# Designed miniproteins, single chains, part 76

Each design is a single chain, and the fold is of that chain. pLDDT is the mean over its residues in the fold that is shown.

## One batch from the design tools (miniprotein)

Design m2616
Fold by ESMFold2-Fast:
Structure m2616 (fold): chain A 60 residues (1-60)
Amino acid sequence: MTPLEQLIEEAREAIDKATSREELEKVAIDFANKIMDLFKDDPEARDRAFAELSRILSEK
């Protein structure tokens, strides 16, 4: 898996395991920060990662 694919799968698992809105919010913030750090030099991959994160969050 690419680093992007791995990060998104980890985010999906963490979001699925969140049992409250507070936990879900913390997971969202943590992964948003990881995306910013991992793709600071790649705006396209960063935007794609944020789009995927938003999609997964909207399905919860």
Scores: mean pLDDT 79

Design m2617
Fold by ESMFold2-Fast:
Order: C-alpha cells, then structure tokens, then sequence
Structure m2617 (fold): chain A 63 residues (1-63)
C-alpha cells in the first residue's frame, strides 16, 4: 500500500474527488494535499539516503 495512514488516504481522495471542497491555493493545489505529498516524499528520500552510501571521494553536499 502506498499510504500507511488510512485517514490520510481518505482525506486525499475526498479532497481530489469533491470539487466543492477543493480550494485552489498557491501553486494550484490545496495546501493539505501538497503537505501530505511533501511528507511522503521526504520519508521516501530519507529511506533512500539511509540505504545508499554517499560519495566520500567527492565530498558530496547533503551527506
């Protein structure tokens, strides 16, 4: 399952499916939906970084 939080999944589906409840804010998406997607992306990036070793030879920024 892509979303572990069932409440979050329900909120996203309702917001996207209900045009009357969707308020277009900055960047053309509802803030709640944007925040939920951002949190999921941050978690995925963190997990990927934990699994990958940084390039030590080059002294990478954001280790």
Amino acid sequence: APLVDPELAETLKRTIGNGAAVRVEENGVPREVADAIRAAKVAAIDANMKAKKPVTDLGRVER
Scores: mean pLDDT 54

Design m2618
Fold by ESMFold2-Fast:
Structure m2618 (fold): chain A 81 residues (1-81)
Amino acid sequence: VEEELKRLLDELVEGLRELGLDGLADLLRESYEETNGDLIAAINTAMAYLDAIKDTLSEETYERALRLLEEAKRRVEELLS
C-alpha cells in the first residue's frame, strides 16, 4: 500500500509539473510529508490551492489539473478500501 501510494504521488507530481504547475506539485509533496503520508489530505490541500489560483490559469490547464487530482484521489480511496 505504501509503495503504491508513493507511486501515485510521483505520477501526480510529474503530471502537474508537465502542466507547468511546479508550485502545486511542490505543495502536494510537502503536504504529503507534513501529514505523515496522508495522500487524500495532500490532494485536498492541492485542490484548494488549484481553486485559489484558477483565475491565473487557462481553462484547459485548470480542467486537466483538476482531473488529475480527482482521478488520483479516487485511486487512493479505492486502494485504502
Scores: mean pLDDT 84

Design m2619
Fold by ESMFold2-Fast:
Structure m2619 (fold): chain A 98 residues (1-98)
Amino acid sequence: DTRPLVVRFRGVATVKPGKLDEFIAFMEELRRELAGHPAVERFELRVTPSGPTTLDVEGEAVVSDMTAFADFLGRPDVQARLNSLLDSLDLDVEVRPA
């Protein structure tokens, strides 16, 4: 499917104690990688501390290849890093035509 999709996500990340800055840095790393990804036309990510171990996460991607986008997020290295930093990640995800 060559039609771009808009993926919006909003939610709360709960980080392991002392991991808030590392999580913010990792989110910025993922944002940069996704912004340069050929399947992604646009990627915006906002991560805002809401407590000592909680952050509000909000983002939007315009994606030309949803499978490639999902494969990037499902990478073993990405998932291992998230698991090392997070106690939980609760996201509401909406997908619509661009």
Scores: mean pLDDT 83

Design m2620
Fold by ESMFold2-Fast:
Structure m2620 (fold): chain A 71 residues (1-71)
Amino acid sequence: SVDGLVADALRELAARARELDTPEALRILQRASDELHQIREDLKAGKLTEQQAKDRIRELRDRALRELERV
């Protein structure tokens, strides 16, 4: 489910940000959280299909994880 993917992505990103414990890591987490919220809003508004939302969530997770690796 889209909700399951969002929850999983946030758990993984939050765990990594906590390990790093820097203001930069928290900013990356906040930005990712905001973008995940926007994907859910776009899905609710009919701007995205469920499959498109899932693809965007996976892309966002991978991008945010790469950004956290650079902290």
Scores: mean pLDDT 88

Design m2621
Fold by ESMFold2-Fast:
Structure m2621 (fold): chain A 99 residues (1-99)
Amino acid sequence: DKAAELVKKFIEEYKEEFERVRRGEATPQELIDLAERLVKKADEAEKKGYYDAALFLYSVAITYYRLAVRRGSGPEAARAQALLDEVEKKLNEIEKKLK
C-alpha cells in the first residue's frame, strides 16, 4: 500500500521528534514545526489521491497545533491557533469531497 508506505516513511524520518512529543518533551515551537511538516506531507498525500493518509496526517497536525496553543507563549499560541484554523478548514473540505 503506497499510502501506508508514505505515512510509515514520514514517521520513521521524524521518529525522534514524534518520540519527544510522546514523552511531553517537545517545545511549542517544535510542535508547530512538526505540525507544519505533517500538513505538507498530508498535502502531498491528498494530491496523490491517498485521502485516508491525508486525513490521518491532518488530524495529527491538528492535535500538535492544539498542544502548541495550550503550552505556548501568547505569540506562539496565537500563531498555532491561526495555523490550526487553516488545517481544520482543509480537513472539512476533504471530508465533504468524500461524501
Scores: mean pLDDT 86

Design m2622
Fold by ESMFold2-Fast:
Structure m2622 (fold): chain A 103 residues (1-103)
Amino acid sequence: DKEKVLKMVSIANEAISRVLKLLDEGNVEEARKVVEEATAELSKIDKEFAEEFRKALEELIREAQEDVAKAVGLALRIIGDLLDWAAEKMGISIREFLQLLLE
């Protein structure tokens, strides 16, 4: 379970970072492709998580086109939810989880 959770967090984090960079560049079409690719990879591990991730990132892309400040707030919420989910799935504290990410 631990290796599975860490792999999912890695995929999600890389996708979020790439999407934010592409949205900053105004490249909405490439941002959507990144979401589709990451969702396909995540779906091989956890289909429910992949679907929720896809919905969250699609909402982020939509908000970024209308209100950049709201999009930033939503991105921070998505990152926070991802970290909380991972810590709970691994049965560890957020502090312990952050130590694992820094290895």
Scores: mean pLDDT 79

Design m2623
Fold by ESMFold2-Fast:
Structure m2623 (fold): chain A 72 residues (1-72)
Amino acid sequence: RELVERIVEETYRRLKEAGIEVSRRAVGEAVAMLLAGESDEAVARRLVEEYGLSPEQARAVVRIAREVVEKA
């Protein structure tokens, strides 16, 4: 709902500011998985496997998404 959309938007914005290129769809998946209680490692693995992110990019996405979720 509105909170999830705001978390996705903020995460995507922070990733763009950090110079990390990632699709909005990949950010949405990461946020949804984190909110469902999946581990950071499981989310990073999904991003590598489904979205073709490097392990470094996937870890950065998860780190920033986790920070945004924890502040929500």
Scores: mean pLDDT 82

Design m2624
Fold by ESMFold2-Fast:
Structure m2624 (fold): chain A 97 residues (1-97)
Amino acid sequence: MSLEEAIKKADKDTLIVLELGEISLDEAIEKVKEVKKLAPEAKVAGLVKDESVESGTGFGTEEEPVVHYRSKEEIPKVVELLKEHFKVSKVLVVKYE
């Protein structure tokens, strides 16, 4: 899904997950903040690939988290944890990589 499409579909019961891949943590935090400004009603989270840390390791804030994953196979589990954390019914995934 494109970022523009996700922003248009998002509401207060939506989590937008940004699959950012191999990007720096600082850049990931800024992208999450940028998307949150464009979709203030929605919850927004970033996923960053980092094989050196445990999957699910969180950074940023509870409202705008950035979470690490080690392999693509772990993404569904991390997304499920984020969905439970935000207590939303809808998840929209935007893939940058």
Scores: mean pLDDT 78

Design m2625
Fold by ESMFold2-Fast:
Structure m2625 (fold): chain A 113 residues (1-113)
Amino acid sequence: SEAEEERRRREALLADPESRALMREILSLILENGEVSRLELLERIDASMERLDPVLDLLEEAGIIERDPENPGVYRATEYFYQGRVSPDASPLLTDEQKAQIEAMVREVLAES
């Protein structure tokens, strides 16, 4: 099923050290200014759109970041980012283990700032 494929894709992203490093780099850039544009991500991170999109989607599903409704190319930190927590409104497709892994990563980024 599509839901099972998306679950496996999220599991693969969180298991991949390169994807985790990319996620941490994105979070660090957002932490610097409270927001980051898609163009700035492409300029500052040595990664393709194909690599960035799944990671951005995962962080958005977790409620760690959100898109500006008027400028969808801009991602902003949510209150949950600063709390080191996954949003209570996070996607129900995220497992408790995936949520815990994302929260650990966010807390590490916050601690390194």
Scores: mean pLDDT 83

Design m2626
Fold by ESMFold2-Fast:
Order: sequence, then structure tokens, then C-alpha cells
Structure m2626 (fold): chain A 80 residues (1-80)
Amino acid sequence: MTEKRLELLRKIAREVAKRTGLSEEQALIVVSLLADQGADAVSPETLARAAGVSRRTASEAKRVATPLIDKAKKEHPELF
């Protein structure tokens, strides 16, 4: 992971944390997995195990994070 990519993912993670009540660390795990594998490839169960949260919380985080990541991919395709 490049430093620029990590900073972009951290910025998205802060927004996800604010909207979902996750810690920034938990949100960063969710955002990173979705960015690396794609939203359609990552189940809420996989996110829940990785971030140490409930499936319900992981599903909400995925719903919030997906449009933010899609926007970032369009604006910064070189980082994905």
C-alpha cells in the first residue's frame, strides 16, 4: 500500500466511523478490504470477522463505505 493510498483510505475511514459509530481503526479495516477486493466480493460476515464487530454493524459500515470508495476510485484510479 502506498502512503497516498493509505491516507485516502484513512480519510474515508474517518467518515465511515462518524456515520456508523465504529472506531477509526475498525472503519479502516472495513474500507481497506472493500477497496482491495471490491464490495461485491466481500461479505458482511468477512468484514465482521476482520474488524471484530457484529454482522449488523459490518453490513451498515459496508453500505456507508461503498459509495465513498466508488467515488475515490473515480477520482484517484491510480491509487486502486
Scores: mean pLDDT 80

Design m2627
Fold by ESMFold2-Fast:
Structure m2627 (fold): chain A 68 residues (1-68)
Amino acid sequence: SMDEEIAVALARMWAGVLSLDPTAKGATVRFVVAPELQPAVQPVLDETEKRLGATIELITPEEYRALK
């Protein structure tokens, strides 16, 4: 769907920015994405973790709001 395509494109752009950060290796970072879009972005996150040596935790908008 268009929403999935946009989510994947945004995840790829975010991964590109993370790749420019030399402190990303060994770091834990969080992606905020709606639960229904998680399956679409998961392959991008898995590849990014493997490539950068980072840990990427996928969280929902509800979980993000609860962090306050």
Scores: mean pLDDT 82

Design m2628
Fold by ESMFold2-Fast:
Structure m2628 (fold): chain A 108 residues (1-108)
Amino acid sequence: KEEEEKAIAELERDVARLQAFSDGVIKIAKDLLDEGKYDEAIGVAREGKRHLEALYQRTREKAEEFAKKGSPEFQEKARELMDRAESVYQEGLRKLDEIIKEAEEKKK
C-alpha cells in the first residue's frame, strides 16, 4: 500500500499542476483580452490549449495505468483522479475557446 499511496499522491500532484496551468493560462489570456491585445490573447489561448492537452494526456495515461493495477481501492481512487483531470481539461478548453471567440469578435 505504500507504493499505491505514493502513486496516488503523485497523480494528485499532477492533477493539481494541470489545474494550476489551466488557471494561469486563462488568467494571462483574459488579462490580454481585457487590455485590448486581441492577437496576443488568441496566441496565448491557442498555445495554452495545446499545452493543456499534452499535460492532460500524460496525466490520463498515468491514471489509466494505475486503474489497471493494485487494490480495488487504489483503482477507484485512480479513476476518481482521472475524472477530475478530465473535468479540469474540458473546463479549461471551454474557457480558452470563449476567450478566443471574444477576441476574434472584438478584433473585427
Scores: mean pLDDT 86

Design m2629
Fold by ESMFold2-Fast:
Structure m2629 (fold): chain A 100 residues (1-100)
Amino acid sequence: NEIADVVLHRRGEEAREVAERLRKEEAELMAKIDEINAKLKSGEEAEAMRKTLELLGRKEEAERIVELYEKDKEKARQLLVDILAEEAGRLMEEALREAA
């Protein structure tokens, strides 16, 4: 089916681009989780949080989280966890939707 082949080719290009983006985002998130763990042990938690949010493209929240950490560490931690959970959920939903 030529129409199916054209659609599969186009979907293949789009799926490859999405998979490459997701793979890169996953690798960057994993690297930042490791950095957070290392920075938490060294006491540089706020900087690790900021860099994580910058990688996720959340520049405004990245600057805000440093101020929030100085005022309320638990609130800053919860905000980071919520953002990471949202991003992980989005990536997982995209991957599952691609597999379906």
Scores: mean pLDDT 71

Design m2630
Fold by ESMFold2-Fast:
Structure m2630 (fold): chain A 87 residues (1-87)
Amino acid sequence: SEALRREAVDETHRLLKEADELGSKLLEKKKAGKLTKEDAEKAAEELEKIAKKLEELSEKTGDERFKKLAEVLKEEAKKLKEEAKKL
């Protein structure tokens, strides 16, 4: 269904906007030397939640692009968890 695919695209745009806003806030805190372990861990958890929703959209629509986006966000979450261990 075109309507279901459009809904999935709109949801993806919303999820990616949330991920971008989260990344921007973390980068600002990091540049200010104010990034805490808790900030990095919470951000990693939020990126993993967004990635999971993108994986569900990929399965529902059969669109592998959503799965690739999920893999990018999982990699960013992994980097944040590694950075958090050093804080």
Scores: mean pLDDT 82

Design m2631
Fold by ESMFold2-Fast:
Structure m2631 (fold): chain A 68 residues (1-68)
Amino acid sequence: MSKQMKFLLEQLELELRTRGLSYRELAEMLGISMGTLSRMLRDPKKVLEIMLELAVKELEEAVRKSFP
């Protein structure tokens, strides 16, 4: 694997641990299967998209919870 891919995967793992999320929960949040997630984790552009989507989903949930 490239150095960039290893770095991105380490950052994603840290982000998931910080949020108390498993890869299964991440796949569910993204609306994809575990198999699809595993394939995406081989592409650095896809890993960046996953990290961005995770941040967007957290923001959307925070906004929804703030509106009764």
Scores: mean pLDDT 76

Design m2632
Fold by ESMFold2-Fast:
Structure m2632 (fold): chain A 84 residues (1-84)
Amino acid sequence: DLAEEAKAAKKYVEAFLEAVKAAGADPKEVEEALKRITELLDEAAKLAETDPELARKLIEEAQELLDEFVEKHKEAFAKATAAA
């Protein structure tokens, strides 16, 4: 179920970015990434029933944005992972 997949991904992203923020990442950059990624996942959840192909592409785009954020902030990411 693409809607449940998007919903689970959103919860994961929210929890993960809160941990990265707690580890010392810039809260404004974290909030910007969270907003962009969760907007894509919310749209994917809405489209899952009517346009599953587009919903899947939005989930993939959200994953790409998360990967870009991780690469840019890899020191904060490593610290969050080590602390958790």
Scores: mean pLDDT 79

Design m2633
Fold by ESMFold2-Fast:
Structure m2633 (fold): chain A 96 residues (1-96)
Amino acid sequence: AIEHLQKAIESFQKASEAARAGDAETAKKYLDEGIKHLRQAADLMPETRENAILSVAAMLQAIAGKVALDMGEYDDAASAFEGARELAQRLLERVK
């Protein structure tokens, strides 16, 4: 779980940076990688209510960021990806 959470955090950070730069293609690439690693981490984590809530919240932030990118709202997309990163970081602190 730790390795996948670290990769999700890095990917969401890069997605946020790309969105802020107006690079929607690069932002979507890193978003897809972040979602992939977040799903893999969730499958490997203990089945607790808090882990489930944090995983779902991070996924919802990632999806909201994708919708914002598709609408051309790059600042909103960057903020959503930062939110996904912060939630993934909270998951990482729980499984360390």
Scores: mean pLDDT 83

Design m2634
Fold by ESMFold2-Fast:
Formats: C-alpha cells, sequence, structure tokens
Structure m2634 (fold): chain A 81 residues (1-81)
C-alpha cells in the first residue's frame, strides 16, 4: 500500500540522515555545513522520486505525498541539528 511505502521510505531516510549527521559531527563539521548537506540530500531524494515516478508510471498523487514526506522529514532534521 502507499502508506506502507511511505513508512518504509521515511524510516530509510531517517536512518540515513541519522548516520550522516553522526558521521559529520564525528568529523567536526559545523552545524551550518551539516544543515546544507541535509538540505542537499533531501533535494536529491525528491529528484530521485520524480525520476522513479516517471519511469514506473506512479500516480501523481502518490508521488506528491512521498515528496511532501521527504520535504517535512528534511526540514525536521535541519531544525534539530
Amino acid sequence: SLEEVIEKIKKGLDEFLKLLVESMESQGASKETIQEVIEAAGRAEIEHLREDSERNNWPEEDTEKLIEMVRERTKEWIEKV
């Protein structure tokens, strides 16, 4: 179902961003640099979802819900750095 797909992608994105932040912090990256990298990662995921949508003929409504989820998760991660 769409709900299961959203939850799976959300979980994967959250785990990826957690590891990314922890790795960057361990290397002494600034808060600003970490925020910029999270933002870039979110943009890349949105582009990937749009490309997958076109290739696999996903419903536009489903694709937009996935993109909205990625935008919201990315913003939340930026805010808590």
Scores: mean pLDDT 88

Design m2635
Fold by ESMFold2-Fast:
Structure m2635 (fold): chain A 63 residues (1-63)
Amino acid sequence: SAAERAATVVRAADAEAAKHGFRLDEATRQRLADAASLPDPEESARAASEVGRAYFRSQGLPL
């Protein structure tokens, strides 16, 4: 389901952020959930990747 995809994407992003000592803010969690809920799988993956990269760049990671 879209909700399961969104939960999986947010959980994966939480785990990645934790590896680098960061925490996702609620706005980023919502953006990831929205991206994961897009009807086209390729657009969904691209949007989620963009949100994740933008967040990690804002935290100073070389991505």
Scores: mean pLDDT 78

Design m2636
Fold by ESMFold2-Fast:
Structure m2636 (fold): chain A 79 residues (1-79)
Amino acid sequence: SNDQQAQQLNQKGEELKKKGEEYRKQGDYEKAAQLYAQAYSYYQQARDLSTDPQLKQQLQQQSEEVRQQLAEAIRKARE
């Protein structure tokens, strides 16, 4: 179903977000930013595909969080 596919995309987003956080902690903000951008893309795809209101709300929150992490990583990469 669309919701099963949305959940798979959400899982891919979570994996990329975790890898981005790992690179951020290592001080590799450029790689962190790339991974956060990919995570954001997967969360947006999952949100667009999902028909479950609860999952859509979770994806919206995760999108906002990773968007903030992306912005911070970009700022740090330029320092």
Scores: mean pLDDT 88

Design m2637
Fold by ESMFold2-Fast:
Structure m2637 (fold): chain A 68 residues (1-68)
Amino acid sequence: GMKEKTEEVLRKVLELAEQNPEMTALEAAVGLHDYAKEAGVEEEMKPYILELLKHPDADGVELLRSLL
């Protein structure tokens, strides 16, 4: 369902952030937006993206883990 697709997109971007340790929360938010658009869960992902954008220069991996 929508919840499962949303969690899968979050995990996919987290995996990318783990492979790219310099990834910021802003860059992670862009990744979430792009994958959410492809998966059709843009609206479900919006609150997670907004949470990341509160601290755009923060570590992307740490903030993404806090959302799961």
Scores: mean pLDDT 84

Design m2638
Fold by ESMFold2-Fast:
Structure m2638 (fold): chain A 95 residues (1-95)
Amino acid sequence: DDILNEFLDGLDVMKERLEESFDEEKLKEAAEYLRKAAESDDPEEIVELLEKAMGIEFTEEHKEGLIKLLKKLNKEQMEKLKEKLREVAEELEKK
């Protein structure tokens, strides 16, 4: 699961950057977007919610790349990703 592991590692890096850059209120908002992403089955919606969580707009190339990766994940891999999104959201709310 190289693709899934790369995505999960990316979420950990995102979490660390958000914790360094955002105040408590912004972290709570980011967590809300990540929880919403965990409820979505639409790759385009998931990526849009990740952009909102980070408070940035991804490049077109990066957005297309993430959508393509999400579309390659099977149901089991998507559930693992959703679980990780919920875990990251919970950790951000604890700060």
Scores: mean pLDDT 81

Design m2639
Fold by ESMFold2-Fast:
Structure m2639 (fold): chain A 102 residues (1-102)
Amino acid sequence: MKEEEEKKKLEEKKKVLEILEEEIKKAEKEVEEKVKKGEFENEQEVENVRNGIRFAKKVLEELRKLLEGEELDEAPPEMTKEEKIKRLEELLDEAIKILKEK
């Protein structure tokens, strides 16, 4: 029972990952353009936004690996697979929110 609902959920998550990948790529390009134009107030601001994009990329890659059934890069011993998936989904929502704010 509910095997089709699980399939549907997985497909929806894959679609969200696809959208996030596109948004992260767009944000990365935008940041690099702003760096070239000197539109950041200082070098620390540049590092902060680049670190944010790097973090979002790492989260996206972990989520992609989970959905594809590939091995995960890292998982704390105290964290179950289900807890890690839940945490990554929370980070997914946070990443979407951050990217929307540009």
Scores: mean pLDDT 65

Design m2640
Fold by ESMFold2-Fast:
Structure m2640 (fold): chain A 83 residues (1-83)
Amino acid sequence: MEIFEKALKTEFTSDAELPEELRQEFIDAMRNKDFEKFKEILEKMMTEAVEKKSKRDLLGIANTALRYGLYPEEAEKIIEKLL
């Protein structure tokens, strides 16, 4: 996925928080086991984190993607880069 490749090439220089609305949508999708919506929200959160150059939530996003088997290769590379 293109956004994950962009994340790997991005220098994260900010601790800016992702919008609360995106976090709430993510929680709701997890609670409802709506994996299609969950995937969509992960992509939105990743896009926002890359745009803001924010490291803060990106590790959480990548770990969650890996845990649910979404983009496991790309998620692993992001986690490795951020550590």
Scores: mean pLDDT 68

Design m2641
Fold by ESMFold2-Fast:
Structure m2641 (fold): chain A 65 residues (1-65)
Amino acid sequence: SAEEAAVRAIQEQLEADTGVPVEVRLEGDTLLLRAEFPDVLKQVALMLRGMGLGLELGKSLRFLP
């Protein structure tokens, strides 16, 4: 589905850019993101803002520890 493809693309892009594992899950209308380090989460937030992905998908973004 388009949602599955978007989640996969987001995860691949984040991992390629940060060089570390990033977990991306879709739960209902919310994208859940996990990364080991706070600086990685900041980079992820900036990338998602630049891409407008959360807004384009009509999903909320939630960052988990």
Scores: mean pLDDT 66

Design m2642
Fold by ESMFold2-Fast:
Structure m2642 (fold): chain A 86 residues (1-86)
Amino acid sequence: MKATVLITGLTKEQAEELAKYLKSKGATNIHIYSDGSVSATGELTKEEAIEVAKYAISLGGHVTIVFEDGKVIIASPKTGIKEIEL
């Protein structure tokens, strides 16, 4: 399923490692911002999106993943992983 990923709260080095991970999962349009934020688009399963969220929060990142069907995954180190529908 097509998904848009946004991850914030990382160092530049952590953002670069996360970008490599996303590329290994088939993500496209990967952008690393100077503030350590990462954005990407690609085909993700729910299981792959949860693994991305787990990895990002292990680095201290804050995650928003929006699927083309309106489902959203939000994750942070403080709140854990939450699944919502828009």
Scores: mean pLDDT 81

Design m2643
Fold by ESMFold2-Fast:
Structure m2643 (fold): chain A 104 residues (1-104)
Amino acid sequence: SEEDEELFERIRKLGREAVKTGTPKPVLELANLLGIELSDIEIIQLTLMVKAAKPAIDALPEEGQDIAGALVVLSYLQNLGKLNEKERELFLRLMAEYEAKVPA
């Protein structure tokens, strides 16, 4: 749907911003967009994971960088069991697009 496409693009944008800034704000905005509550410790952990992933993400093609940032965040949320069915489908779509755009 149009709403699902808008949500997907917002997720990609916030994932990119999280990688670029290395700050908690885009991570918190992404969680809030999905209606997911994170503890202060989870926000810190996720922010540090994104910062740690940045050198590897920066080495990817530009289109892969946007997707990879979002995947780091959504993988963490998936591991916490916080994604609903719709969000899980968006996560799987991000994984498929990453595999298509990032060569093995």
Scores: mean pLDDT 83

Design m2644
Fold by ESMFold2-Fast:
Structure m2644 (fold): chain A 74 residues (1-74)
Amino acid sequence: GAERIRRAVQEAYDALPPRDRRVLDLVDDEGLSYREAAERLGISVSTATRRYNSALRTLQDALEEARRADVEAL
């Protein structure tokens, strides 16, 4: 169910490299652009974009796996 999926995504988020998680938090939770997140962190826009995409892919993979397991458990 939703709780199991939420837990799997939370565990993946907690396991993210701190540098990647920080970019994800700035973009998704604070609503900053890649440029604004890069300026906040003192990194390049390309680095911020790469870190965000890495974090997002990790969370998407965890979500997909958890959803697949949840459907198979029906």
Scores: mean pLDDT 81

Design m2645
Fold by ESMFold2-Fast:
Structure m2645 (fold): chain A 79 residues (1-79)
Amino acid sequence: SKEKEAKSAESAAVIVATATVKKVKALEKKGASKEEIEEVRKEGEERKKEYIEKAEEVGEAGKKVEEAIKEAEEEEKAE
């Protein structure tokens, strides 16, 4: 169903967002260069955009997906 497809895309976007935050934190702890950290952030942003667009295509509002991403990123940053 489109509802299940939309939820799957939203879940994928959240997974990508939290994984990106975790990777950035790990790189910062290792003392990686600012350039390496920025590259990971750019890749994460592009992947988030792709999943937001996929969710929108199956009828879920992009704003709702963006809100879910932001909430997940804030929780991951707090950890």
Scores: mean pLDDT 77

Design m2646
Fold by ESMFold2-Fast:
Structure m2646 (fold): chain A 112 residues (1-112)
Amino acid sequence: SMEELEKRAEELVAKLDAAKTSEEALRILRELFELAEEAIEAGDLNLAVELLSYAATVAENLYERGELSREELEEFIRRLERLIERLREAGAPEQTLAALERIAERLRALAA
């Protein structure tokens, strides 16, 4: 199932790159979070971290372009923070968690 998760990740990233509307990009962004949760459950913490980092970059870019509302960004940040805690409980390295926490802090500052 890890190989299937990695393949699904590659397909979602390709779809996001090809997205023509903000609605399509937002749908794929939600799917990236769902896949990150599945990766944590499967024990593929590296994939989960990569997916969350990518999703955060996309959310930041969409927000800066005015294609993501403040409420949607705040909801994204709350979901990201919950998944960072799940990664901590699953034994992800502190250096990796600190990097994701810095991303969350940057997004919070942007939303303020």
Scores: mean pLDDT 84

Design m2647
Fold by ESMFold2-Fast:
Structure m2647 (fold): chain A 81 residues (1-81)
Amino acid sequence: VLKKLLELAEKLLKEIKKAAETESEDQVEKLKKLKEQVKILKEMVEQWIKLHGETPELRKILEILEEALEIIEKKLKEIEE
């Protein structure tokens, strides 16, 4: 389960980086949808840590999700300015 979550987080980060670099009419909508997915996954991981304790894999997943949110938020601010 944890290995699959890590792979999903890494895949999501890669998709977010590509979406942030690709200018399109639906870029804002795509980034907002990705932001929602990242927030949901981050909340799930944080709840898992509260219930079962933190592992190196869970910490790495949180770091990846935090990086993904920073990329999305930075790009959305650039577009909205």
Scores: mean pLDDT 80

Design m2648
Fold by ESMFold2-Fast:
Structure m2648 (fold): chain A 93 residues (1-93)
Amino acid sequence: MRDELEERLREAAERNRERVEELDAIAQEAAPEAAKLPNSYANRAAVLAEVFERAGMEAAAAEARRATAAKTDEERAAVELEIQRALAEWLEA
């Protein structure tokens, strides 16, 4: 269930604060460039992929790139779950 994945992410983030801080710093660097792009799901997913790539999160970056092609709410929900799973695995490593 989604709640189980959210709890797993919370626990992993608490255990690996340094990686969370690293990811947040990379996201903050990307924020001004993201703000210049048209507000679309595809553009937000593309920025997220760049952030994950800079952090060395290859699996999460691949799922975020896949999200740029998602056209339906069901496709978006599915890829967002895979991004969360990749995040949890990266934080647990």
Scores: mean pLDDT 79

Design m2649
Fold by ESMFold2-Fast:
Structure m2649 (fold): chain A 99 residues (1-99)
Amino acid sequence: MTPEEEKELLDALIKGEREIAEKEGASPNEKENIELLIELLEKAKESSGEERKQYLAGALAVEDSLAEGLSPEEARKRAKEAIERMAENIKKKEEEEKK
């Protein structure tokens, strides 16, 4: 997938999540978690390469939290941990590749 195709896909995902948030039936917690998901997808769209991967890891953690019915606080915690873990893995891999 090209970087341009990735941005178009991210735009489509962001639009879809906004439409889900606007539908009646989502709980306040679900809406807050969807807003966090949108924020992370927008940050992924604005970034590229490895930084994009970090934000996408966070977005996946929020999607998992939504599926599990977790609180917004727990979803934010898991997203932060996923981003930090991805950043550490990327840094470690880059250090190994430079040797």
Scores: mean pLDDT 78

